# Ledger of designs, part 23: designed miniproteins, single chains

Each design is a single chain, and the fold is of that chain. pLDDT is the mean over its residues in the fold that is shown.

## One batch from the design tools (miniprotein)

Design m775
Fold by ESMFold2-Fast:
Structure m775 (fold): chain A 68 residues (1-68)
Amino acid sequence: MEEEQKRIEEEARKRMREFAERISPEGMAEVSYGVGETLKRLGDEKGAEEMFKRGEELRRKAEEIRRE
């Protein structure tokens, strides 16, 4: 059932968002880089690039918060 799958995915994303808001963006950046490295090893260059981009954005965010 596609509807049930969507619901589960949506709930999982919701929980991840809630936790992401509570934890350091720097920590999330490290996780994103780790996932990107794994994806690159598996030959998913597009997925790896997306993860690296996300990690870079999160790192910039952490830097901005640190300056404030």
Scores: mean pLDDT 70

Design m776
Fold by ESMFold2-Fast:
Structure m776 (fold): chain A 67 residues (1-67)
Amino acid sequence: GVAELRAALAAARAGDATAAASGAWELQKHGYISEEAARRAIEAGKAGDAAGAARWLEQALTEVESR
C-alpha cells in the first residue's frame, strides 16, 4: 500500500536502486501503482538510476495520495 510505496521511494532517495526496483515490482504485483509507473521505476532501478526510480515512484505516490 502507501507505506510500501513510501518505503520504496525512501530507498530510491537514499540511492538504493535495487531496493527501489524490488519495491516497485511488488507494488505493481499487488495493483497499488500503475503498470507504466512500475515499469519505468523498475527499468531505472535495474540500470542503477536511483534518481530516475525516485521520480517515477514520486509520480505514483502523488497519484495514490490524490485519490
Scores: mean pLDDT 81

Design m777
Fold by ESMFold2-Fast:
Structure m777 (fold): chain A 84 residues (1-84)
Amino acid sequence: RELLLRTIGLTLGASGSTAAAEVFRERGADRSLVEETLRDGIRLARKAIETARELVKKDPEAGKSLLERAEEALKEAERLLEEV
């Protein structure tokens, strides 16, 4: 299913961007790089939320699970961006 795979990819991308930003911060990377990476994570998480909401209509179990993960990824990225 294209929608399921896309939602998984977007959710993993959001989480991966947050993890990369933390590594960049710990290694003393430039503030602008950390901010850009977190903003990328926020964009991916928002898209994941939109696709997960559509997925809930077709596959409620997978859609709800991925929606929760995408919402948590968004909250984490937004929290970290405020700390930069």
Scores: mean pLDDT 84

Design m778
Fold by ESMFold2-Fast:
Structure m778 (fold): chain A 72 residues (1-72)
Amino acid sequence: AVYKATGTATALADGAKVTITVTGDGTMTFTVDLNKGETATHTATGTGKVTVTLTAAADSQVSLTESAVEAL
């Protein structure tokens, strides 16, 4: 089976910094700088456990949304 999880960060103010960690068949980490209204979306896929973890830096105003894991 193949599984999917998606994380989305939306900046609520300029100068936001978000770290996005995607874990599927491997682990990758992205650091993204976002201005107000910009979004970053990353998807994990894999045949085992998949997760997406979103972390806003201190002083960053960000809305973070993580999906439930879905089977494809």
Scores: mean pLDDT 78

Design m779
Fold by ESMFold2-Fast:
Structure m779 (fold): chain A 100 residues (1-100)
Amino acid sequence: KEEEAIKYVLEAFRALANGDFDTAIELAEKAIKLAKESGNETIYKIARQVLLAARAAKEGNYDTAIELLKNGQKIAEDAGLTEVSNALKEAIKYLEEKKK
């Protein structure tokens, strides 16, 4: 379930980076549920940040979404989750381009 939680987090970031905010919300909610079931506090915190960021982005609040994703980025970097960290960077880049 830990591997599945990480998989859904990565899929949520890819959905964010493609502007598929509704899909990102659904995938983040699945990741949160699986992270709680597995007791993975780190993935839970990251999944929560991506859920809130996807909701903010759906409302056009890109600055708030970027801040939330940057919080997730710090958590991923501190935990050594390189693939998650890289996916967060791509999602942040997408939203920064959208606010221009």
Scores: mean pLDDT 84

Design m780
Fold by ESMFold2-Fast:
Structure m780 (fold): chain A 65 residues (1-65)
Amino acid sequence: MEEARRVAEEAKESAEKGGYELEFEFEGDKVTITTGDKSVSGQLLAVGAAVELELLGYEAEVKVE
């Protein structure tokens, strides 16, 4: 969990610097990444975090609200 939480924290900080927001929900080995930003930049940050989390053994899902 520690590395996965760090990935989420870093991704959220990067999103905030870019003017958008990411939310992470962890459920055992699953993680849901929610972005309110439909821009390419917001989606790329969410996808990047999902890839890093999958490399750590999580099942990642990206949602756009």
Scores: mean pLDDT 76

Design m781
Fold by ESMFold2-Fast:
Structure m781 (fold): chain A 92 residues (1-92)
Amino acid sequence: MKKKKEEVERIIKEIAKILDEAAKTKKYEEANKKIEKLAKKGAEIVVQLPRKEQVELLGDSELVSLADNTKDEQVKLKLLQKAILKKALELS
């Protein structure tokens, strides 16, 4: 659990850094592709974590609750990707 939580924290910080660099370089297409891959990877890890750790990492209890109550795995992962991106934007 501890290693997975640390990996998600690194992913969120990396997305935040990519967003900051994209704002300076105007290379939005390259940034968007990297962000999409990282958010997807982060969501695949986050879905394996306990709800408490998901809320601590993502800071959005409503998106986490919606994902937790979803039976469709694809929809669940998309909701977690949105929560990851929202958290990264707050750190940018």
Scores: mean pLDDT 81

Design m782
Fold by ESMFold2-Fast:
Structure m782 (fold): chain A 96 residues (1-96)
Amino acid sequence: VTVEQSPSSATVAEGGSLTLRSRASGEGIEALLWVKRPLSDPSREETLAVAVGRRELTLTLTNLTAADNAVYFDRALLADGSTVEGAGTTLTVVPP
């Protein structure tokens, strides 16, 4: 199983938007997720989107603020109960 995401990194002005795309390939994929780890608290994870039975999942973030500074990564849930994570996208929101 492989999990790909785009873009690999992004710098966006406050009030802007970012589209994250996930694509998974291989056998036994039950769900695809977008997960956020805030840069302010990397011990936290938020699940932002879930697509059961899907191999592609697009997440669009709008009205970006400094609270959106995070690593966003895709995660595939497999039928055997294991998970595979993508490399992650670091989002940096900058003043306009």
Scores: mean pLDDT 83

Design m783
Fold by ESMFold2-Fast:
Structure m783 (fold): chain A 93 residues (1-93)
Amino acid sequence: FSEKVAQENLAVMEKSLPVLEKEIEERLKTASEESKPLLEKALELVKKAKELVKQAKSLDLSSEEAQELVFEAEVLLSFAQMYLALSKIIDEK
């Protein structure tokens, strides 16, 4: 049960994190001074989430430790998406 949820969430993050990282990096090239720090924070969170995903993949996904890493990575992904959304609002007024 928990192992399947962790595997599904891990697969979603493996697809989402590179796409999100690329979008943030592209937006940083044309970002306003007000949105730059939000995009930089989003990029930091994406990179941290990618590291947690890598650590979780090195462990047995049935373990509590691996499942906690997957959940922490999801939380960081959510915050990164929030910072990206805020930067879009600022740049679009």
Scores: mean pLDDT 83

Design m784
Fold by ESMFold2-Fast:
Structure m784 (fold): chain A 97 residues (1-97)
Amino acid sequence: ITVTVKPLNKKAKVGGVIELEVTSSDTPITSVTWTKDGKPDPRALVQKVSDNTYRLVIAGVKKEDSGTYTFTVESSGTATAKAKLTVNDDYAEVEAE
């Protein structure tokens, strides 16, 4: 399978919301797990959007949220996708890797 991560908003103010959309080439997605810099991240929430799409939501974004978010998606097989979040004093920016 192929998995893509797409930021729904590429930039937000500090304290705002960052949303990442995770999409699988195959349907349905059976599992989505994520890590921040290889560690569990309790600040992010995952929501099901459709059978092949999940959304990761980071609310109240702060400097400590900066890092590489790795998504492991299971469907007919397993694939991984990454996004990098950078938080400055004024704003947060996210880019898919």
Scores: mean pLDDT 79

Design m785
Fold by ESMFold2-Fast:
Structure m785 (fold): chain A 104 residues (1-104)
Amino acid sequence: DPRVYKAVAALAAAEYLLAEAGVFTPQSLSLEELKEIRELYEQEKYEEAYELFLEKDPSFASISEEHFPGILRDRLERLRALAEKHNVPEAVRYTEEGLAALDE
């Protein structure tokens, strides 16, 4: 689902910026892996970003695909709130773009 690809890529891009800002601790992916996904996101290579995320996040890979939109929405909303609280506007943009993709 192309909407899920973009949402996952946006999630990882936001996590990278928040981790760089020192306000988020990556749980599954390393900072370098999150950076690579952010670079793929900026190149609009959403499917490649999604495949890399699934390879490196076994907790997400174990979730049923039917539940992906709900889990992604919850995670993106939490990251958006964190990005707004700490004034990281580019991370806010990524989370808003990811949420918009899930609604398309």
Scores: mean pLDDT 84

Design m786
Fold by ESMFold2-Fast:
Structure m786 (fold): chain A 89 residues (1-89)
Amino acid sequence: SRAEVQARLAAAQAGVDELRAFLESEKGKSLPKEVQEKLRAILAQAEAHLAAAQAALAAGNLAEAQAHLDRILNEVIPQLKEVEEALLA
């Protein structure tokens, strides 16, 4: 439903905002430059899909909005986890 897509968009926006805030924090700024660049690239991908999902929702295209949200879940989030796992190793 439209309400479910709106809820997914809100959750995705919160995640994007948290990652941005982390990268702007002292802890985020203390990461190696290569890691910061990878996280910024992941953030940019998430922001692009989020913007496209919001535009699709505004146009009434729920299928297109869901496709972009699924790209965040299936492509962007795994990249973020890969960076996190590398940092813990």
Scores: mean pLDDT 86

Design m787
Fold by ESMFold2-Fast:
Structure m787 (fold): chain A 73 residues (1-73)
Amino acid sequence: AVTPRSVLDAATELVIAIQQNDEAAAERALAELQALPTEEYRQLAVDHIRQWLPYLPEEKRAAAEAAIARIEA
């Protein structure tokens, strides 16, 4: 079942995968976030990823912003 905790966990896994250059883990987490059933859950994921942006190097921020765009599509 989808819960706010599972959404935050998936968003955290995406950020960690991006930081570690783990493309397979990033795509799995991103697919889970893209499949979220409500706009409220997608917004929760996006807001959580955005909180991490100031702590990421420039190239990782670009990857995270691209992932946000895919979640919002």
Scores: mean pLDDT 84

Design m788
Fold by ESMFold2-Fast:
Structure m788 (fold): chain A 84 residues (1-84)
Amino acid sequence: TTLDEELVRRLRALLEEGEAHLRRYLTDADPRPEDAELAREHFQEARRLALELKELAKAAGGEVDPGLDEWLARAEEGLARLAA
């Protein structure tokens, strides 16, 4: 559906933005707490959206998009790197 397509686009954007903030945080000579906070918020929202989309696909009796597992793993990896 149009809504599912929009949510997938949002999920991917959250991952890309979260990964960009994380990269800045990890590579900056003077790491900014705001980059870590923004990365964490983006990854948490991406994780929630990925899990919700998986549940919606299962409830509809459809195939789960293979990309959802990859996107969920990327969000979890980002959060793990921020927690270390």
Scores: mean pLDDT 82

Design m789
Fold by ESMFold2-Fast:
Structure m789 (fold): chain A 74 residues (1-74)
Amino acid sequence: MPSEREKALTLATLEAVAAMELSQIEDPAAAQAFRARAGELLAEAERRLNEGVPPSEVLADAYRRLGEIVAELS
């Protein structure tokens, strides 16, 4: 089981990456779609961490999926 600190750092890292990607989106409609999809991704990451999935696995999967969202909205 990841510690509460490890969970918090993992989620903070993903939130920071998502915020950085969002700052590069100039189209308001694309930004809204990104916020919605990234929010769902972060909620899923939090659930997986609470279920005992290792932070490294959650980060790897979330980074891949976040990149896919960015590519689809570009």
Scores: mean pLDDT 84

Design m790
Fold by ESMFold2-Fast:
Structure m790 (fold): chain A 87 residues (1-87)
Amino acid sequence: VTVTQTVTPTVAKVGEKVTITASSSQPIDSLTASAVSPDGRVVEVKTEDNSNTVDLTLTEAGDYSIYASAVVDGKTSTSAPVKVTVT
């Protein structure tokens, strides 16, 4: 199963919330969003209960890479990364 993600906004200020929405042809059982900071630190948020949306707060200025990993019908699929610029 293919999982895609949308991240809004892709330009944020330090301390602002970005919303990750995962999409799949089948219902999503759980979603883990991972944000790789400009200095290589990883921030993860996991949701369950058939949630396809997660919010992240980005606390460092610079470019983040956002990955979404979704569990669909017991299998994990990871989306392509999305870049978020924080100023």
Scores: mean pLDDT 78

Design m791
Fold by ESMFold2-Fast:
Structure m791 (fold): chain A 96 residues (1-96)
Amino acid sequence: SMEEERRRAAEEAREALEALVERLFAEAGLDPALYSFPDESEEEVLRAYASVQVARLAEEKDLEGLEELAREAEELGYLDIAEQIRRFIEAKKKAE
């Protein structure tokens, strides 16, 4: 079941990441075709998606969204991603 959940999450993450990149490039007046989405493994796609989402949520100062992202990563069994996100949250709280 976890393998099926990870595959679905990776497919959804890839679609969301591609849509996000296309939108951000278009808003910036850049050609979205300049961003080539590599043929990545399921884990690499999920890690790339997590990195982009962390950057977005951090810019928006959405600590609750970051905690939800960490929980989702943990539920999919990516404990290292979840730990990295939680460390980022703690670093931000300490800086304030």
Scores: mean pLDDT 67

Design m792
Fold by ESMFold2-Fast:
Structure m792 (fold): chain A 91 residues (1-91)
Amino acid sequence: SSNVEKIKKLLEEAGKITDPKELLKLIDEMIELVKKMSKEDLLKLLDILEKYLKSPNNSVQYASYAIISGIYSLRKDDEEIQKRAREALEK
């Protein structure tokens, strides 16, 4: 998915950011992409984000956590997405 690849590139950019306000702006951009994604793409993205939660870079780790939490909040009626997001955050 084009949107999955865009978020992956934005996560790489998050690793270069030291300003918290700039990081939050980038996270907002990723959330806008998340709102436009299919369930299949969101499940693929959650697999990617789970790996980035283990990043040694604090900004990448934080952005990944924020996007998983955002997916969880936006897809309250989707039990599969809810379960995958929770599992990613518990590890």
Scores: mean pLDDT 88

Design m793
Fold by ESMFold2-Fast:
Structure m793 (fold): chain A 108 residues (1-108)
Amino acid sequence: DAAERFRQIYDELKARLGDSQEGLEKIKTILITNLYSAKGILEAAISFLEEQLKNTSDPEKQAQLQKEIEDLRKQIRAIDDDIARLKAAKTMAELDAIVDERIAALEE
């Protein structure tokens, strides 16, 4: 489960780096870097689906591909919001809140 794995990694980082300002900044950097990597994967997926959409003449398949592209774009917007909130976070409690919201969003 991606949510459980993310929680485990976050908890390990929090335990190792403590509640120091330096530790907070390191955790933020790791999380933000990971989110940019995830965003890149979603952008590559959108590019692939847009190419399929160009080569599809079936209206039902076009509608399905358009929906998949829009759903991925919504995920990218959520990642951009998470990155902005992580950059603004000043305390471990604020990081905990952002991580909890992200984990909840990953659970169906």
Scores: mean pLDDT 84

Design m794
Fold by ESMFold2-Fast:
Structure m794 (fold): chain A 118 residues (1-118)
Amino acid sequence: MASVLFEKGKRALEDGDYEKAIEYYNKAIEIAGPPSPISGEAYFNMGQALLELGKYEEAIKMYDRAIGSLPDRKAEALTNRGQALKELGKTSEAIEAYKEALALDPTNEKARKNLEEL
């Protein structure tokens, strides 16, 4: 059940239906529970949808949840969190997030490019 809702969320995200994606991911999290890979991935993808909707403070909260649940994707989550901070004008915090992402994954092109633009 949770995996089906997660896949529906991914489809909605790919189709640009960000609000519907968030709805499916919330339902997936409710079924899977917080201590699961599905919950971590759902938080990450909700952060992405919230970024696209311009809901930067909410996106940061989702990426913070994803960082706690997905250690192998911490650099990617920090990079996207940094982007949300940049959009909020929190330039110093964005720089710190991108530097931490690059310390974890020096090959993260998105973090490098975003840091160079600040």
Scores: mean pLDDT 85

Design m795
Fold by ESMFold2-Fast:
Structure m795 (fold): chain A 98 residues (1-98)
Amino acid sequence: SAAEELLAELARRADEILAALEAQPTGVTPVQRAAAAWLAPLLAAADAEAEKLGIADLWEQASPLVRLAAAALALLNSRSPAEREEALERLREVLEEI
């Protein structure tokens, strides 16, 4: 599926994405720490989705942020509009807090 291809691409770019985020001025803020707590359930759901998609080995090596992005993309490939809207809204809110 398109989600599988996107998850593989994001996993390959894990280091690049992390480097860009680490380049942010000042270290981890309280807001970023709170955002991480919101991401935990999404990461758990993404682990299950990666197993279903057959890419668990690649997923295990991905950074938490890459896994979050991959989870959002996998959910965007779902057949339910409500699932897609929920994933996008949560991702947007987290990114705004980072």
Scores: mean pLDDT 51

Design m796
Fold by ESMFold2-Fast:
Structure m796 (fold): chain A 58 residues (1-58)
Amino acid sequence: SEEELLKRIKELVEKMKEMTPDERQKAFDEIRKLAEQLTPEQRKEVENLVKEALEKIS
């Protein structure tokens, strides 16, 4: 379901704070793949979550 995909993406984004750069790249690839199955609104939410996570670890 879309809800399960969104939950998985949120879990990946949260884990990105503890990842190496190589692991983060793999997580980005996974997130992009999962986001293709989401609505435009959910994709926007994912973009914001990723941006916030990256700003926090930069």
Scores: mean pLDDT 77

Design m797
Fold by ESMFold2-Fast:
Structure m797 (fold): chain A 66 residues (1-66)
Amino acid sequence: SLVEKAKEYAKSDTPEGAARAATVAAQGLLENKPEGEEAIKVMESHGSPLAQRAARAAYEAAKRAL
């Protein structure tokens, strides 16, 4: 699931890993809003600080695009 992919990528402490986590969360929000929102919450709870910031930024950008 998108949430599970977000959990995996959120554990990465590299900029590339954080970008992947953010992309998965944004895609989830665009395709299936409940799963996208849940993915962001999971990253906030279990991700590195870098992943949390990247996920938040991508989520806000995706919401503006909707």
Scores: mean pLDDT 68

Design m798
Fold by ESMFold2-Fast:
Structure m798 (fold): chain A 96 residues (1-96)
Amino acid sequence: MMEEIKKKVEEILELYKKITPEEIEAALAIAEKEAAREDLTPEEKLQRVLEELEKEHPVLAKAIKLSMELEELIRKGEISEEELDELSEKVEELLK
């Protein structure tokens, strides 16, 4: 379990190294635009954001999908508080 999470974190961080601040701002604008839609469910809004990002910013779209998969693994409750601390330390080490 922890090895899978560490691998996803490393992959996400490597993808983020390739993403510019401008791409993040563009992604936020896309998310805000879709969030303003009254006719769509939260799931449909998320799908539209991901589809638009895959077309314009495929690296960022991949990073977001991996981040969502990581969140799902954490939510399964199979990670202890100690394991989360180890993951946090590894993330800080990789960002240095």
Scores: mean pLDDT 71

Design m799
Fold by ESMFold2-Fast:
Structure m799 (fold): chain A 107 residues (1-107)
Amino acid sequence: SLLEEFRKLLEEALEYTLEYLKTKDEEALKKAEELVEKIQKIVLELYSKLSEEQKAEIAAKQKELAAKLRPEIEEADATKELELIERVLRGLVEAQVEIFELVLEYI
């Protein structure tokens, strides 16, 4: 499904991002950026089909999920602990999948 393909792209981008954070390998960063570009293209194409009311509902859900993740993001920013950064990034992947699932319900 498109949802499964979207999750796979996010998970691959996450793994390359984590590799870059651990190794500072610029090739891993490049692969992560290429995947993010593909993800952004998919999101923009789908968002162009949404009504203003649906976009407002998506924005409200994004705000809710961001509020839930905020304490963990702040702790990761303060500590720079890799394990905490990884936890936050995995949380962001799940949040993006949840938003994408809602977008697909509207289309």
Scores: mean pLDDT 88

Design m800
Fold by ESMFold2-Fast:
Structure m800 (fold): chain A 89 residues (1-89)
Amino acid sequence: SMEEEIRRLAEKVVEGHEAAGAGDDAKVEALGEEIEGPIKELAEKDKEKYRLLLKKVLELSVEKRLKEKGTLTEEEKELLKKKLKELEE
């Protein structure tokens, strides 16, 4: 389904963010080449699906941060609230 495709893209975006944080430039480049085309196409042709993708990226990023650190910083909480509000109808 399209929802599964959006989830897979979101997972790859989160992986890319993690690789960037770890200084793994080769993995960032490889993931970028894989996902930039599909993401650009969604952003240009289907803004609702692009919004769903951004929401999924945010959800997965929060889950990962909580799993690794057990909590979010105040700055991370504020950014999350702002991003969530921007993604709501």
Scores: mean pLDDT 78

Design m801
Fold by ESMFold2-Fast:
Structure m801 (fold): chain A 93 residues (1-93)
Amino acid sequence: LSAELEAAVAEMEPLAEELRDVDGKAAMEALMDRLAARSPVLAAAVTLQRARANKEPPNEALLEALRTLAAAFRDDDPEAAAALEAELAELRA
């Protein structure tokens, strides 16, 4: 795993019990905000997830999130990185 992905996984582990017990949309949103604060990769993942859930039009935050995730996956999962790069290219067109 890349250093960025390993760091993201390590930041998620302390929250595993909270993720198991989380109930309600507001509690989930608060947990996502806490995850985003711990790692740039987790921040990018949260941004992408929120944009998809809300069907947001393409904006600079979403484009930056896709760039960050593609870079993080490039060495460990080139197929996932390529898919993120393709989505980024489509949104920029």
Scores: mean pLDDT 72

Design m802
Fold by ESMFold2-Fast:
Structure m802 (fold): chain A 84 residues (1-84)
Amino acid sequence: SLEEAVRELGKAADILAKVSPNASKAIEGLGRLLTVDPEAALEAARLIVEGKFDEAIEVVRKTHPEADELVEALREAKKAMEQQ
């Protein structure tokens, strides 16, 4: 549901903001994805909440290969988390 997708995006945004000070592009990209493909946005957000950034990137790339800016922003977030 859209409500569930919005909730999970909120959780993903909180995690992104904590691991990367420059999380705005990833958060904005996920918000844009929500407007065109709520199911893909929900799945990617859930994976981010679980710390599964590689799987989140794969979901975006497989469903929306044109979303290069979002993929790049998620790759930056993954790099920030790699030090854990």
Scores: mean pLDDT 81

Design m803
Fold by ESMFold2-Fast:
Structure m803 (fold): chain A 77 residues (1-77)
Amino acid sequence: TAPSADLQALMTAVHQLLAGKTSQAAVTARFGLPRPVLSALRRGVAPATLRRLLAQAGVSPALQSTLLRYLRARQRA
């Protein structure tokens, strides 16, 4: 389980990646997220597709839930 501060830092980094203010390499280096997951977040793929990619990459269930919630919020806006 990641602390709330670490989750907020990750979500800030993902937001900056989507805004073009940081690189996929920087996010991967800091948080260990695979490139296919970061590419899926940038493309706004369906939550089911993102869940499959996160599970295949061995991402924790807590982090999976946080990222899927973020993607759903973005798609509703």
Scores: mean pLDDT 67

Design m804
Fold by ESMFold2-Fast:
Structure m804 (fold): chain A 71 residues (1-71)
Amino acid sequence: SMEDLLAMADNVVKGTEAHTEGFSLEEQKEVFEMVIRHFRRTLEERGVPQSDIDKAVEYMQKKFKEILEKK
């Protein structure tokens, strides 16, 4: 479900933020871009519809942007 995908995305965002707290802004941004790429690939491999993947990725991008803007 979309609810489950957004919950998964939120957990990935929180875990990535916690693991990259000591990183520079540019280093953290690079890790976030890598994480988004891997998340998209994982959902594609699982046969998730592209429209649902796009929504989950957009959510993840928004959350990562908010984290970077606080630095």
Scores: mean pLDDT 85

Design m805
Fold by ESMFold2-Fast:
Structure m805 (fold): chain A 98 residues (1-98)
Amino acid sequence: EEEIEKVIEELIERLREELAAEKNPDTRELGELTIKALEAIKNKDEKKLEEVIEKLVKLKVERWKKEGIEVSEEEKEEMKKKLREEVKKLEEELKEKG
C-alpha cells in the first residue's frame, strides 16, 4: 500500500524532469495535468481526478478545433469514459507492483 504511493511519487518526479526540458506549452500543460491526475490517485481524491479528466478532454478538443476538427458532446463523453478506464487500469497495475 505504501509501495503504491512510492511508485506514483517516482512517476511524478520523472514527469517533472521531462517537463523541465519541454518547450511546447501544449505538451507541458498535458504533462502538468498528468501529474495532477497521479497526485489525485495517490490521495484518493475522486473529485480532483474528475476535474483533471475534464481539463484533459477540454485541451484535446481545443487542439482538434485548431486543426479544423469539431468534437461532438457524445465523443467528449466517450473520451471521459476511456480516461476513467485508463485510470482504473493504472490503479490495478500499481496494486500488482505493491
Scores: mean pLDDT 76

Design m806
Fold by ESMFold2-Fast:
Parts: structure tokens; C-alpha cells; sequence
Structure m806 (fold): chain A 108 residues (1-108)
């Protein structure tokens, strides 16, 4: 169905943005490959749950702001987790958050 096609397209888009963000953090040495894979798996689960929730409520999945919310939902918990595990201070957290927002804006 058209709805199945839209759901798949949005899922693929969101998870691609998640992977690009994690690849940037890997390149910067800010996370390990094991941490990246764990975060990606959680982000995929969160994206699936978010898409299901929004679809059940008739939200327009083609809206760029809806895609922004889905990407942020997948990444924001990871920032708190990584800051705790890696011992990032407030300045480092804000720098990584800024990179995340820039990547989202570039992708949308």
C-alpha cells in the first residue's frame, strides 16, 4: 500500500541519519564501534515505536518536522547516555548536540 511505502521510506531516511551521526562520532573518536552499534540498535527500535505511534494517530509522516522529531527521539537518549559513560562536560554535550542539529537540518 502507499502507506506501507511511505512508512518504509521514512524509516530508511531516519535510520540513515542516525547512522551518519554515529559514523561522525566514531571518526572523531568520541564513541567506540561497540557503543555505536548498541546506540544504533536502540535508535532503530525507538524509530519503529515512534512511527507506529504517529501512524496510529494519523500524523503526516511526509512532514519534515515529523521526521525531525523522529530523528531527535532516536538520538537524544544516546547523548545523555554517552555524556554519562564518556564523562563529557556541559560544553562537550552542547557541541555534540549542535553537530546533531546541523546534520538533521542538512538532511531535511
Amino acid sequence: SEMEKVRREVFDFVTRVLRRFLDRLLKQGRITPEQAEEIFRQGVRDTEAGLRYLEERGVDLLDPEVRRVLIMNGLSPALVYLATVRGWDQEEILEVAREMLELIDEAL
Scores: mean pLDDT 79

Design m807
Fold by ESMFold2-Fast:
Structure m807 (fold): chain A 115 residues (1-115)
Amino acid sequence: SKAVEYIEKALEYLGKGDYEKAIEELRKAAEEKPELKELIELAIEAIKKLEEEIKRLEEELKKTEDPEERRRLVARIVALRLQQIGILTSLLLVAKTGNKQNYEELKAYLESFLK
């Protein structure tokens, strides 16, 4: 119950671009529901990896004047942010349902992404 609430708050913060608060809420979810801790920690690692790339692209965007290159950078940033949102949406489904198949599918995706 509380773990679901924390993941929903993380999703809301991430949608607003508040990455630090989103990660804080996910850490609270992991403490509240230990059986999801491994999955939540993998999700945090994946979201952090995506955020590092987003920040790199945002810095590149600040230095870029060419409209076509700016368009490509913005599209890439949006795609990475949507990928973070997708991870949290899948995590929320696992937390709400307790479904083992949903857990294993998300775990496999995250482990593959992080290798």
Scores: mean pLDDT 90

